# Designed miniproteins, single chains, continued (2), part 30

Each design is a single chain, and the fold is of that chain. pLDDT is the mean over its residues in the fold that is shown.

## One batch from the design tools (miniprotein)

Design m5084
Fold by ESMFold2-Fast:
Structure m5084 (fold): chain A 66 residues (1-66)
Amino acid sequence: EELKEKLKELVLKLIALKLEKIGLEIELERAEKEGKEEEAKKIKEEIEKLEKEIEELEKEIEELEE
């Protein structure tokens, strides 16, 4: 059951990261509407980092499901 537990952990982490990304996308839209260019730039960098982490995690989950 080690593999099943690892899958569960990775799936929960993936869900958490996707929710975090959605939150950052909402903050980005707000920052852009308010003309906060520096804040928007930082949020974009955080979103890009999260997207890479999500992609890597999705690959790990896919490999474990095979």
Scores: mean pLDDT 82

Design m5085
Fold by ESMFold2-Fast:
Order: C-alpha cells, then sequence, then structure tokens
Structure m5085 (fold): chain A 77 residues (1-77)
C-alpha cells in the first residue's frame, strides 16, 4: 500500500540522514511524501516534502531543495 511504502521510505530517509548521507535522505523523504500524497494524506506528504528540502539543503542541492519546497507549498491550499 502507499502508506506502507511511505513509512518504509521515511525510515530509509532517517537512516541515511543519521549517516550524513543527506542527498540520499532527501530522495527517500521525497518518495515518502509522494506515497502519502497518493494515499490522500496531504499533511504528512507536505511534512515529508519539507524534510526532503531540509536534507537537500544539507547536501547543497539547491535545485532539489526548491523542487521539494514547491511540492510542499502546492499541498497547503
Amino acid sequence: SHLEEGEKYFALGQEYAKQGKYAEAGEYFDKAGEHYEKAGDLEKASHYYIMAAIAYKEAKDEKSMQEALKKANALRK
């Protein structure tokens, strides 16, 4: 299910962040957000897109950070 996949990707994102692998952490938080968005949990999806943006900022990936922020902002209407 999308909820199970989202939780799996969130856990992977946390693990990579603990290792200082912020680019990979951002990727997994982004995937978690996509799965929660497909499940209709827009508040959790927005939260995970923000976590992805923070991870991408730590990785110095400004483009991916801005894309993640754009996805989070799109869900707040």
Scores: mean pLDDT 88

Design m5086
Fold by ESMFold2-Fast:
Structure m5086 (fold): chain A 55 residues (1-55)
Amino acid sequence: SAEAEKAKEEAENALKAAEALGHKRATDLSRQALEAAKQGDYKKALELLKQAGLA
């Protein structure tokens, strides 16, 4: 779905940004969000991104 694809893109961008900044907590949460988005769970992906401060 479009929502799941968008969540995946947002999670991937968030992960790259967090890794570049060396922010471990945001990186861990963004990685979990990307995994959830890959599985089609866009709601969980967005919740994890919000916890990372990235959504």
Scores: mean pLDDT 76

Design m5087
Fold by ESMFold2-Fast:
Structure m5087 (fold): chain A 88 residues (1-88)
Amino acid sequence: LLDEALEHLEKAKEALEKGDLEEAKRHLSQAGNAAFAAAVNAGDYAMAEQIAALTREGLEALEKGDIEEAKRHVEELERAVRELQAKL
């Protein structure tokens, strides 16, 4: 789950560099879902809520075409995923 989330976040960043917003949305959504499931399975419901919020905000930034805001949310989600991984 966490390795899957990190792989999708990397692909989302690649899509953003290429300006492929649809590909970025797809990978960000998959990363968020995998990270959320991992947090819930770990019993870290506070982290699960944070991951859900960051995923939603990143997707909303992509809907607005705000690539820089989307990149910031992807980076914040990556930090949350790595923090969760370090606690497990």
Scores: mean pLDDT 84

Design m5088
Fold by ESMFold2-Fast:
Structure m5088 (fold): chain A 95 residues (1-95)
Amino acid sequence: MEEARRLLRGIIEALKKAIEAVKNGDKQTALRYAIAAMILATGLDLVAPELREEVERIKKLVSKAIDALDQGNYDEAIKYFEEAVKEAERALERL
């Protein structure tokens, strides 16, 4: 459980930094943090298989945010990152 909590906190912090980067117009920094969140989510799936559905939702939301960034839809990217943060926070509350 402690490893899963650390990974979830890492995902939340990476996604919050991605949101800040998007708001500052720094697409490359936002992409770096989004990729970091995806790597942490993959690690979470390995250590906490019981969170598989939550991990799948987080990964889908982050992928949509990355697609929105590539299309220049920054407001949409922020919304997807914010939803991914909420999903990760809900998963953390249930541990």
Scores: mean pLDDT 89

Design m5089
Fold by ESMFold2-Fast:
Structure m5089 (fold): chain A 64 residues (1-64)
Amino acid sequence: DALERIEELLEEAEEAAEKGDLRKAAAYITAARILAIGALLDGEITEEQFEEAVARAEEIEKKM
């Protein structure tokens, strides 16, 4: 479920960026990154899943 929450936050960030709400997009990206780091350290997600989440966050930031 940690992975599902990370994916949900990244989806919200992408939608906010598409709407031009860059502050909201940045907030969701930050929340997703913090959650992903915590989940990786707690063993709730794999290193591969963490790398995918980071890559997706970077792609959203490139569109901002």
Scores: mean pLDDT 85

Design m5090
Fold by ESMFold2-Fast:
Structure m5090 (fold): chain A 71 residues (1-71)
Amino acid sequence: SEEYRELLEKLREALDNNDYDGLVQTLKEIAELRRKRGEDITDEQAENIAKALYYFKNGDVEKAKEYAEKL
């Protein structure tokens, strides 16, 4: 849908700009939209995905792994 496409564009922008808060917020908004469509994804899972992506992109592989393992 258009709403999901807009959120994916926002996610890409947050990743490109290394925007930690924007990445967390956008993934939580994606999780909320996916829950409205019947998917079982929590805000905690979305936040851990966002943190894992952020730390991996910044070269902190150990922190990225820590958050990925919390999924």
Scores: mean pLDDT 86

Design m5091
Fold by ESMFold2-Fast:
Structure m5091 (fold): chain A 81 residues (1-81)
Amino acid sequence: SVLSFEELKENALNLGRFIRENRLSAAQARTLTTEFMAGLEKLKDHYSDEQIKEIVEILLSEMPEELRPIAEELAKAMLEK
């Protein structure tokens, strides 16, 4: 079944928080963020661009500032497909 918009926002918040609270390395953050973006890409036709961007912004806001470029790069790659 397709995850709801609210569930995707909660997953983004939980992932960003998990990366921050567990002080994950850039490599670990890249792996988890890649998996998250791959899941979001499969759902992009079910949600507006604005909804997808809101989910990404929630993830970025919770992630450590130094790791945000990883998520930004992966989000850009996903949205350009």
Scores: mean pLDDT 85

Design m5092
Fold by ESMFold2-Fast:
Structure m5092 (fold): chain A 57 residues (1-57)
Amino acid sequence: KKEEERDKYLQKVADAIAAGNFEEARKIVEEAYKKGILSESEYNLLKRVIDEAEARA
């Protein structure tokens, strides 16, 4: 299901952010968006979250 795929990608993004791998987190988000797993609003929100996390690191 797309919902299961979405949850897996969200977990990968969270793990990358927690590890300080912000560039990898961005690549994961872009891949999920290109595959249609994330909506445009989810893509934009996650990009913002990654940018804010990197700025605080």
Scores: mean pLDDT 82

Design m5093
Fold by ESMFold2-Fast:
Structure m5093 (fold): chain A 82 residues (1-82)
Amino acid sequence: LEEAAAALERAAGELMREAVELGLKLKEAGLLDAVQRVLELAGEAARRAAEALAAGDVEAAVRAAREGAEAALRLAREALEA
């Protein structure tokens, strides 16, 4: 469990770094509202994953992180295509 929790924390950190990088691209394109929404989605996913980990539900934590990443990527792609 501890090793799985550490792996999830590292994955969440990587997701946050990717969200920041994507946010910079959206900012360069002048899409600041999309940047804020991407960061909000990433933060909500991290919070839900942390709550699941605190409850000992590693599977729920992984699911929350994946769903958040998918939502953030979809929003970013839609914003860049608009």
Scores: mean pLDDT 74

Design m5094
Fold by ESMFold2-Fast:
Structure m5094 (fold): chain A 65 residues (1-65)
Amino acid sequence: MAKTREEIRKVGEIALNRFKKYPELRKEIQDIIEKALADDTLSVEEMEKIFSEEIYRAETKVIAA
């Protein structure tokens, strides 16, 4: 389903809050989110895919650590 850029930004904020106790990992995710949001050529669907993959990677690292 189509989401607005504002909705995708909120998804990113929620994800960053989940990793506030892991500052290095949070910074890595934040850099990816900010880069994607700054790219006006990316579609909402492309941003959502990037966010979901990176959030999944981060969650896996937290469990493994």
Scores: mean pLDDT 72

Design m5095
Fold by ESMFold2-Fast:
Structure m5095 (fold): chain A 60 residues (1-60)
Amino acid sequence: DEEIKELEERIKKDPKDAEAYAKLGQIYLHRNELEKARELFEKALELDPENEEARTLLAG
């Protein structure tokens, strides 16, 4: 999947890219990989506690 590879490349170059973690988490959530999605959202919130996307989906 091109989008997953692009987001993984972003994270590899900038491990503090909270948005990339949140977007990657959404993709895994859509694929029903709930545990992986949760880990990615938690990482996004660790890096940016005000990330609405990760906060909403993790709280949901």
Scores: mean pLDDT 77

Design m5097
Fold by ESMFold2-Fast:
Structure m5097 (fold): chain A 71 residues (1-71)
Amino acid sequence: MTAEEKAAFDAFMARMGPLLSATFRARVESGAASREEAQATVVAAMSEALDYLAQGKPEEAERVLRERLAA
């Protein structure tokens, strides 16, 4: 990972990390999903978002993550 790639990742996680944590917690605590289902959803959303981030598309990464976590 280059310093530029790390900086982009750190900025993305600083912005999106709270949303990831809140979504996981809300889904588990509300009973809408099991811990395993909530974890699988977050991991899948992150994997897709990170692919866009690796392509130099941070706006698309954020959009995809927001859309997947809202579903």
Scores: mean pLDDT 75

Design m5098
Fold by ESMFold2-Fast:
Structure m5098 (fold): chain A 56 residues (1-56)
Amino acid sequence: SDEEQAQAAAKEAMAAYEAGDADKAVQILRDEASRASPLLSALLLREAEHIEALAA
């Protein structure tokens, strides 16, 4: 389902962030957001912006 795909992408993004690759984490979330439903896309983009703010 779209929710399962979004959860898998979020998990992969968190793994990248924990490994020290914030840019990769943001890219994974933005890529999944581009194919997700509007609500899931908004949530994924919000998480990407949060990671970008933490990495700045």
Scores: mean pLDDT 84

Design m5099
Fold by ESMFold2-Fast:
Structure m5099 (fold): chain A 66 residues (1-66)
Amino acid sequence: SILEKLEEELSKLLSPGMAEEITKGLREAEKEGKLVEALRILSLTLKDLGYDEAAEVAEKAAKELE
């Protein structure tokens, strides 16, 4: 799934623990039909924190789901 690929990529760019917590939140958003919105918010948040590569990964996932 897209979320499994995202968790793997974020684990390499951030940490396994951060990737797991982020993906947990995204799975909750997916159940509410808000996954694309959550991925865009995540991308903006990561970019603001200076994690530019991780932000691009989140934005790519959002575009793939649209």
Scores: mean pLDDT 85

Design m5100
Fold by ESMFold2-Fast:
Structure m5100 (fold): chain A 61 residues (1-61)
Amino acid sequence: LSPEQAAALLMANTGLSREQAAEVVELALAGNTEEAKKLLMEKGGLTEEQATSAVNFIQSL
């Protein structure tokens, strides 16, 4: 699964723009878990539990 596909999945399940989804994927793959979660919660409208699950999924790629 590519980072582009991960960003597309985030966009489908959140209110994130393409640029914001790409940033989340970049942060998660770089190991910046807390910053990725913060962006998902503040811009994507996810709960902390949902953001944690999303970051774990991206990091499993």
Scores: mean pLDDT 81

Design m5101
Fold by ESMFold2-Fast:
Structure m5101 (fold): chain A 92 residues (1-92)
Amino acid sequence: MTAVVAVVDDSGRIVATETLKGSPDEIAEGAADFAERARRDLGVNHVVVLLPEDQQTVQALAEKIVEILAARGLRVESVEVEGGTITIRLAP
């Protein structure tokens, strides 16, 4: 599996991106790690994950990412899944 993770500021500007490759669990862990690092280092609260998978696979990945973020003490305010796109908003 391959995913592109982008972190976005409150104005909608992409501030960093990372390409992740591996199993669904490796992608979910990598996306959560990137989001946590970007929040800590850049103060960004919006994470977008793009993957060329079916909606069921994308939804399952979104749920894994949210669980990992919650386990790391990060509060997720909203999650939207549309096609191959996961949009996650973290609490400030």
Scores: mean pLDDT 83

Design m5102
Fold by ESMFold2-Fast:
Structure m5102 (fold): chain A 63 residues (1-63)
Amino acid sequence: SEEKEKARKKAIDYLNEFSLALSKGDVEKARELAEKAIKYFEEAGDPNLERVRQAVERLLELA
């Protein structure tokens, strides 16, 4: 559906912003962006939701 496709695009956009924030050392902003990305991946019904959640959690632990 268009709604799920739009949600997936937003999820990817937030995930890219998360990576950029993390690379700049802005861990607080990265956490907020990760939460938004996960929410939109969930809304999109993405089968990789759990993998994304685990990956962002691991990256935040290493920051």
Scores: mean pLDDT 85

Design m5103
Fold by ESMFold2-Fast:
Structure m5103 (fold): chain A 95 residues (1-95)
Amino acid sequence: KLKEELLELLNEAIDLLEEKLQEAARNNDRETQLELIGQIAGLLGLSLLIKMNALNIELALKLLKEHKEWAEKLGYKELVELYEKMIELLKELEK
């Protein structure tokens, strides 16, 4: 149940990042493209770990907090909300 909810939120965040990547590509903004590629890769990695039943909660929390801070700096409010929901779910798994 919680893993399915995490995967759904990860997919939503990846979709938003892909939209922003398309925008950065249209604007020829290479710096933003590189940052977005890194963010997408990090979330894809978490998705793989969840699917493999190999998720380390501390690692996931660290990565999501870093992703959230990045999104806050850029004003990506919807991404911040998704990362907050993912962090909350991970804390429930911590026991």
Scores: mean pLDDT 86

Design m5104
Fold by ESMFold2-Fast:
Structure m5104 (fold): chain A 77 residues (1-77)
Amino acid sequence: SELIELVEKAIEALKKGDVEKAIELLKKALRLAYERRDTTTMAGLHEALKQLEEYKDVEGAIKNLETALELLKKKEE
């Protein structure tokens, strides 16, 4: 799934300290989640973006994204 790959790459970027790349990947993931009408994934991605852009909370964003990724994988398997 392109959505799963985008979220995984965003988490990897955050773990490497590349917040700008992570935000770009998450905005692309959010667009795909919106097109799929996946409201749960959209909510998680919006919160992670807010954590990164407004609160500078990288660790909180990673935890939120890892939770969203686990739920997304369960829906696509």
Scores: mean pLDDT 84

Design m5105
Fold by ESMFold2-Fast:
Structure m5105 (fold): chain A 60 residues (1-60)
Amino acid sequence: MDGSPESILRVVRRHLLETGRAASEEAVDEAYRRFLPKLEATTDEDERIRLVQELVEAAR
């Protein structure tokens, strides 16, 4: 993983789907698509971490 927002989101998405932590694959896809542009626009790493955490919770 190279730390890019897209790479991070892909790893998180696959992990949630494989572990069964997400409500559905559609929920994961919607959550990550909604958060992807915010993550790409974010230059602050703390904000990026929070957005990823919110994405995980939203997909659950």
Scores: mean pLDDT 70

Design m5106
Fold by ESMFold2-Fast:
Structure m5106 (fold): chain A 55 residues (1-55)
Amino acid sequence: SELLEELKKVLEEYISTLPEERKEYARLVGKELLEKAEKNPEFGKSALESLKETL
C-alpha cells in the first residue's frame, strides 16, 4: 500500500541519520512498526505523521 511505502521510506531516512550503534535497534523497532501499520492503517498514519515531525 502507498501508506506502507511512505512509512518505509521515512523510517529508512530516519535510521540513516542515527549513530551506527543505534541503527540495528532502530531497524528492529521499524520492522515491528511496519507490521503493526499493515494490520492497523490508522496506527500507520499516526506513526508516519510522528516520524515526519522528528525528521
Scores: mean pLDDT 80

Design m5107
Fold by ESMFold2-Fast:
Structure m5107 (fold): chain A 66 residues (1-66)
Amino acid sequence: GKKKAEELVEQAHLAGEAGDNEKAAELFIEAAKADPENRSRYLWMAGQFYRAAGDEEKAKELFEES
């Protein structure tokens, strides 16, 4: 549920701070699954982190889904 998504978002921020942009993106995708009402927002965040990781194709796909 929403609380699980919030926990995943916190983990994603920690991964991002550690420079693990791909891990941060994966955690935002899991947050989108945990809280479908906010799916678009979390997929947009995942796209931003994949772009930061240099995966522009994956970022584009996630932005199109958001």
Scores: mean pLDDT 86

Design m5108
Fold by ESMFold2-Fast:
Structure m5108 (fold): chain A 56 residues (1-56)
Amino acid sequence: SLDEALAAEAEAKAAEAAGDTATAALRYQQAAAGYLAAGNVADAIKAGRRAAELRS
């Protein structure tokens, strides 16, 4: 779960750098879910906020 969250966050950042906002938002949302499942609440909130911002 934590390893999956870290991988999703890395993919989200790569998608952002490429200008793929939709993919970045999806990957940040996946990272948030993974962090929450691992008990990393602060990282989950940060990833979730970024996903919401990119979807707006």
Scores: mean pLDDT 85

Design m5109
Fold by ESMFold2-Fast:
Structure m5109 (fold): chain A 106 residues (1-106)
Amino acid sequence: DPLEEQRRIWADLLATILEGIAFLMEKMGKEELARKFREAAEALRAGDLERAKALLEEASKELPVAKYLADAVQLVIEGRDSSEIQAQLDAGLPEMEELRKLAQNK
């Protein structure tokens, strides 16, 4: 199923991004946020997209970039075009850059 394969590819890519954010959260001493991002990444790799989205929506209350990632997961759930998913991730890039800078100063 081409749609199922596309979802798997995007889920794996998103999981890698979430694992990177979890590492930055650990660097900043935000262990609970790091755990949520790791659990969301594990959920994505297991194909549980709804659980991943729920964890990211919860994380978004403390970290704005998590909202862009939750919305990207929703687009994957809906089987949206890769260009729409990429555009959603691109919209989150400024928040990602701010996170990277904060982690380097800890």
Scores: mean pLDDT 84

Design m5110
Fold by ESMFold2-Fast:
Structure m5110 (fold): chain A 103 residues (1-103)
Amino acid sequence: MVTVTVEGPRGRARIVARTGSEAEIEVEGDVPALEVGRAAAESIEAMTNGKAKAEISEEGPRRAVVRVTGLELSAEELAQGAAMGAAVALGGITESRITVEVE
């Protein structure tokens, strides 16, 4: 299991990936969870040159789930892609602090 916390100017996202096929995103601050989830999905598809397909499910204004098909990713690879997208949505990668925990 991989947990990534992204803290940027617009808020904070916590990303949990237990497998390479699903990431849970919880968001605090000025950005809707769906916006962060969309950015995460776009990042995952971009990093795989479109070989992975990412679908977004809104589970509330503060929670989104990204589901990945088409390519077998590790939990670490999925969490990294999702975190890069979340950082962009939260105000930019250079403005964001990213903390990774592997369990």
Scores: mean pLDDT 83

Design m5111
Fold by ESMFold2-Fast:
Structure m5111 (fold): chain A 65 residues (1-65)
Amino acid sequence: GLEAEAARAEQLAANYERSKQLTDDNAKGDPANAAGYQKLSDKVQQGADEARARAEALRTELEAS
């Protein structure tokens, strides 16, 4: 149900946040490819923001139900 969807969205957000941290850390060790890492980091951040917003909306809906 809705709770399971909220939990999945929360896990997806956490996975994106972890991926961004790893991408940013890798960028520090590979400055020749900094532009590529920045582009990837931006996409991952967008995914994290969208997943987090979905999780919060689903949690709010669950509390209202």
Scores: mean pLDDT 85

Design m5112
Fold by ESMFold2-Fast:
Formats: structure tokens, C-alpha cells, sequence
Structure m5112 (fold): chain A 66 residues (1-66)
């Protein structure tokens, strides 16, 4: 685990990630991917490059389950 592992920098990005995690718990992987993509788009617009990379990884992992 990296020493700089931190929560997402923006509250709206964090909210979308939490909603995506809840969709994953319900096995709604399509909804989870949609929510992660919304979080990714927002993080990219805000210039939070570290959050963008984390979200890209989460989306790729979920797509591998479909």
C-alpha cells in the first residue's frame, strides 16, 4: 500500500464513488461503471490526475468482471 493513499479530493467525486461501491454490492456492475465514469469525468475536469488514474483502474477492473 502506497504511503500517499488518500480519500478522493473532491466531495462530489467521493459521493459518486460511494454510490458506485453500493451498486457493486448489489451486483449492478453496469450501474457501478456508469457512476465511476461520472466520477472520472468530474475528477478530470477538476485536474485531480491521481484520482483520475485510480478511477480508470476501478473501471478497468469492473469491466473485466462483465
Amino acid sequence: ELPYSKPFKHPEVEKLVIEANEAEKKFDYQKAIELYQRALDLARELGYEEDVKRLETDIENLKSLL
Scores: mean pLDDT 77

Design m5113
Fold by ESMFold2-Fast:
Structure m5113 (fold): chain A 76 residues (1-76)
Amino acid sequence: MEKAKEYLELGEKYKKLGEEYYKKGDYDKALEYYNKAIEYYEKAIELGEGEIKKKALENEMEVSVNVLKVAVEKVF
């Protein structure tokens, strides 16, 4: 569980960085950090159970929506 929790925390860190760059209009860096967040959430899901796995799944879904928003913004 310790490793799954560490991956969840890393995912949260990169999600926050992605949000910061998205707000700055740096969509390429936002996408880079969102992809890193997804990678760590996937690792947390693979190793986690119960609340940690559920949290990682919920956060991954939220980041996936943000990735779609970045894709839309990059068209304009």
Scores: mean pLDDT 84

Design m5114
Fold by ESMFold2-Fast:
Parts: C-alpha cells; sequence; structure tokens
Structure m5114 (fold): chain A 105 residues (1-105)
C-alpha cells in the first residue's frame, strides 16, 4: 500500500480522497477540523494567525507563493506554471496542489 510523506512528518495513505487528506493535514497543522465548505483563504488566514507569516511561507512547497491583491484578498500562485489558485477555491483543491507538489512516495 503506497504512502505519501510530507515535509511536516505527516504520512498519508495514497488511497485517501483529497478531502480526507485535507482533513488530516489541517487537523495536524491547526489542531482542529475545518468544514468541507472551507476555502484556501480561510486555511492560509488561520495558519498566519496561529503561526505567523514566516512559518506559513516555509510550509508551502517550492514554487508556491502566497500573494495579496490590491483589495487584500489572498491567493496562491504556482510560480512554475503561472496558475493562480483563488482564495475562494475549495480546501480540497488547494490541498491537492500542495500534496502533488510536495509529497514523496
Amino acid sequence: MKKLTLGWGVVLPASLSLGEKARIILKTLLGKELPESATAEEFIKLMIERFGMDPVTKLLPDGLQVTKDANGNMYVIDTITGKRISGSASISEFTGVFIEAHATE
């Protein structure tokens, strides 16, 4: 059975859904569960509130950057592909990109 390893010492079964993987990661990092309606912006905001900006930046994989627009809205940009993941994107979509970029098998 394949496992994915993340740089925070989190080990995930590869067979789990993105939503289940997101739940495990969020609970490990925040100490609490987020609802399935949670957005990438809410996750980033809670991480900044709990750990400050420097720890959040260190937890993002190489090639991902947190950026604020002129209105103060947060989004994640993939600097390799140029793709932007909106702060309004689902936590499952954000977590999927995160796992794909940073997990090793």
Scores: mean pLDDT 60

Design m5115
Fold by ESMFold2-Fast:
Structure m5115 (fold): chain A 71 residues (1-71)
Amino acid sequence: LEELLQAARDTAEATARELVPGGKIRVSARAIDENTAEAVAEAEGPDGKTLVVTAIAYPDGRIGVRVEERE
């Protein structure tokens, strides 16, 4: 599970930084269950828009990524 938490966190942060270069990024990660980890990265750009990147790491090595923009 620790490896999944780290994979989710790293993926969410890397994706957020790539989408919002120079933005302020905050990342949090948690276990959803015994074999699934979720990380949320909030990236705020200089224009005041915030991107929320959610990465979910699964025990089979897959990582699902969802990107949501806030006004």
Scores: mean pLDDT 77

Design m5116
Fold by ESMFold2-Fast:
Structure m5116 (fold): chain A 99 residues (1-99)
Amino acid sequence: MEEELEREKERLISAAQRLGDALTRVANGDESALPEVQAAFRELVEEGDRIAELRPDKANLVASKTTAIGLLATAAIVEKDPQAAQDVVGLARSLAEEL
């Protein structure tokens, strides 16, 4: 169980890094990164769901952080906010530390 949880945490952080990088590109005007944003966010949600299955006691925390990441992703895209893109990675790392 511990080894599986650590692998899912690493996958979550990896997905968040890819999401943050893609969002930074979109915020800087490179809309060709939008498909990568969608793919990375889907991967992040799937990893969050797996973590919630392994840690049901943390399911509400995972859901709350995933929702916040989705709002930051929206801000990065709509408002062209590169800070929101950076905050995505920070929230994912914070979530991993609380698990």
Scores: mean pLDDT 84

Design m5117
Fold by ESMFold2-Fast:
Structure m5117 (fold): chain A 78 residues (1-78)
Amino acid sequence: MLEELAKTLEKDVEEILKKIEELEKKGKVEEALKLAEEALESIERLLPLAEKLGSERAVKILEEAKKKLKELIEKLKK
């Protein structure tokens, strides 16, 4: 169960990151920035829950996603 949840979380994160990049490539920078900020907020909310559940894999996935989202937000500000 926890392994399947971690896989689903990883897939959802990848899809969100891909969508943000696609919006940026299409020149929809404001939409990409808003989506990235919303995704970052969701990740920050999920991190303490993943830690409470003791899922080291989920925590790692969320921390890596948080780092990537912060990098994307910084790029989108250009």
Scores: mean pLDDT 78

Design m5118
Fold by ESMFold2-Fast:
Formats: C-alpha cells, sequence, structure tokens
Structure m5118 (fold): chain A 80 residues (1-80)
C-alpha cells in the first residue's frame, strides 16, 4: 500500500540521518578507516533502498547521500 511505502521511506530517511550523524562523528574523532568505511557502506545500502521508491523525498535524499558519500571518499583519499 502507499501508506506502507511512505512509512518505509520515513524509516529509511530516519536511518540515513542517524548513520550520517554517526559518520561525521567518526570522522571528527579520527575513527579507524574500517569504521568509516562500514558507515559509508551502510549509507550506500540506504541510498539504494531510497532509490527504489518513486517518492520525491526519497529520490532527493538518495541523490544527496550519493553526493555526500563521493565528497567524503574524495577527502579521505586526499588525506592518505
Amino acid sequence: SLEEQRAEVEKLLAEATKVMKELFKAIDNNAPLETIQKLIDKLEELREKLRQHPFPEAQRAAKAIDFGIEYIKKKIEEKN
């Protein structure tokens, strides 16, 4: 149902927000690269799940996550 799909999108958005906060905290605390990579992997999974939903909010969030991940990956590579 549309209500079930909307509830799933809301859940995915909340999870993505939580993981993004955890990722920024890990970066600020100079966490091991393995820890940072696991959080990036989780965001990539959430991004793909959001992309499957035809809701504008889900599509915008997926695109924002994609840009954020690429930016973080580039900064990590430049620091090594």
Scores: mean pLDDT 84

Design m5119
Fold by ESMFold2-Fast:
Structure m5119 (fold): chain A 74 residues (1-74)
Amino acid sequence: MREELERELARLEAEALARAEPLVAAGDYLGAARVHVEALREAARIAREYGDEELARAAEEEARRGEARVAELE
């Protein structure tokens, strides 16, 4: 179970980085930040599905901080 969770999170991280890389290269830091927040929310959902409430809460808290930062840049 934990190995499956780790695999899912690693896949999500790789996909998020692939989406964010061209945005950062183009100077779209706001777009890259939004991709990161979206990935954190998805990580929280996946962690909760696997029963890791601690990881889910940590990811949700990081997402909230990221959303606040995005709002500051808007």
Scores: mean pLDDT 82

Design m5120
Fold by ESMFold2-Fast:
Structure m5120 (fold): chain A 77 residues (1-77)
Amino acid sequence: SEGEELLELTRALARQSKELADLGDVQGAEGLVKAAEEARKRAEELPGSDEYRQEGDRLVEEGRAAAKAAAERAAAA
């Protein structure tokens, strides 16, 4: 379904964001978190979106946390 496709897109973008954060690419990680947020917001407009919303929110928050941790490491170095 379209909701499943948007959730998988959100998951892929959040995963890529964490990978870039681990490599120290803070700007790239933050950009992908924003893209994941957009995909998650598109999923909200679909019928039966509650499960997709909760999972999408968790994935986006994990990406944000990784990007923040990478930014803090860069600032401390």
Scores: mean pLDDT 80

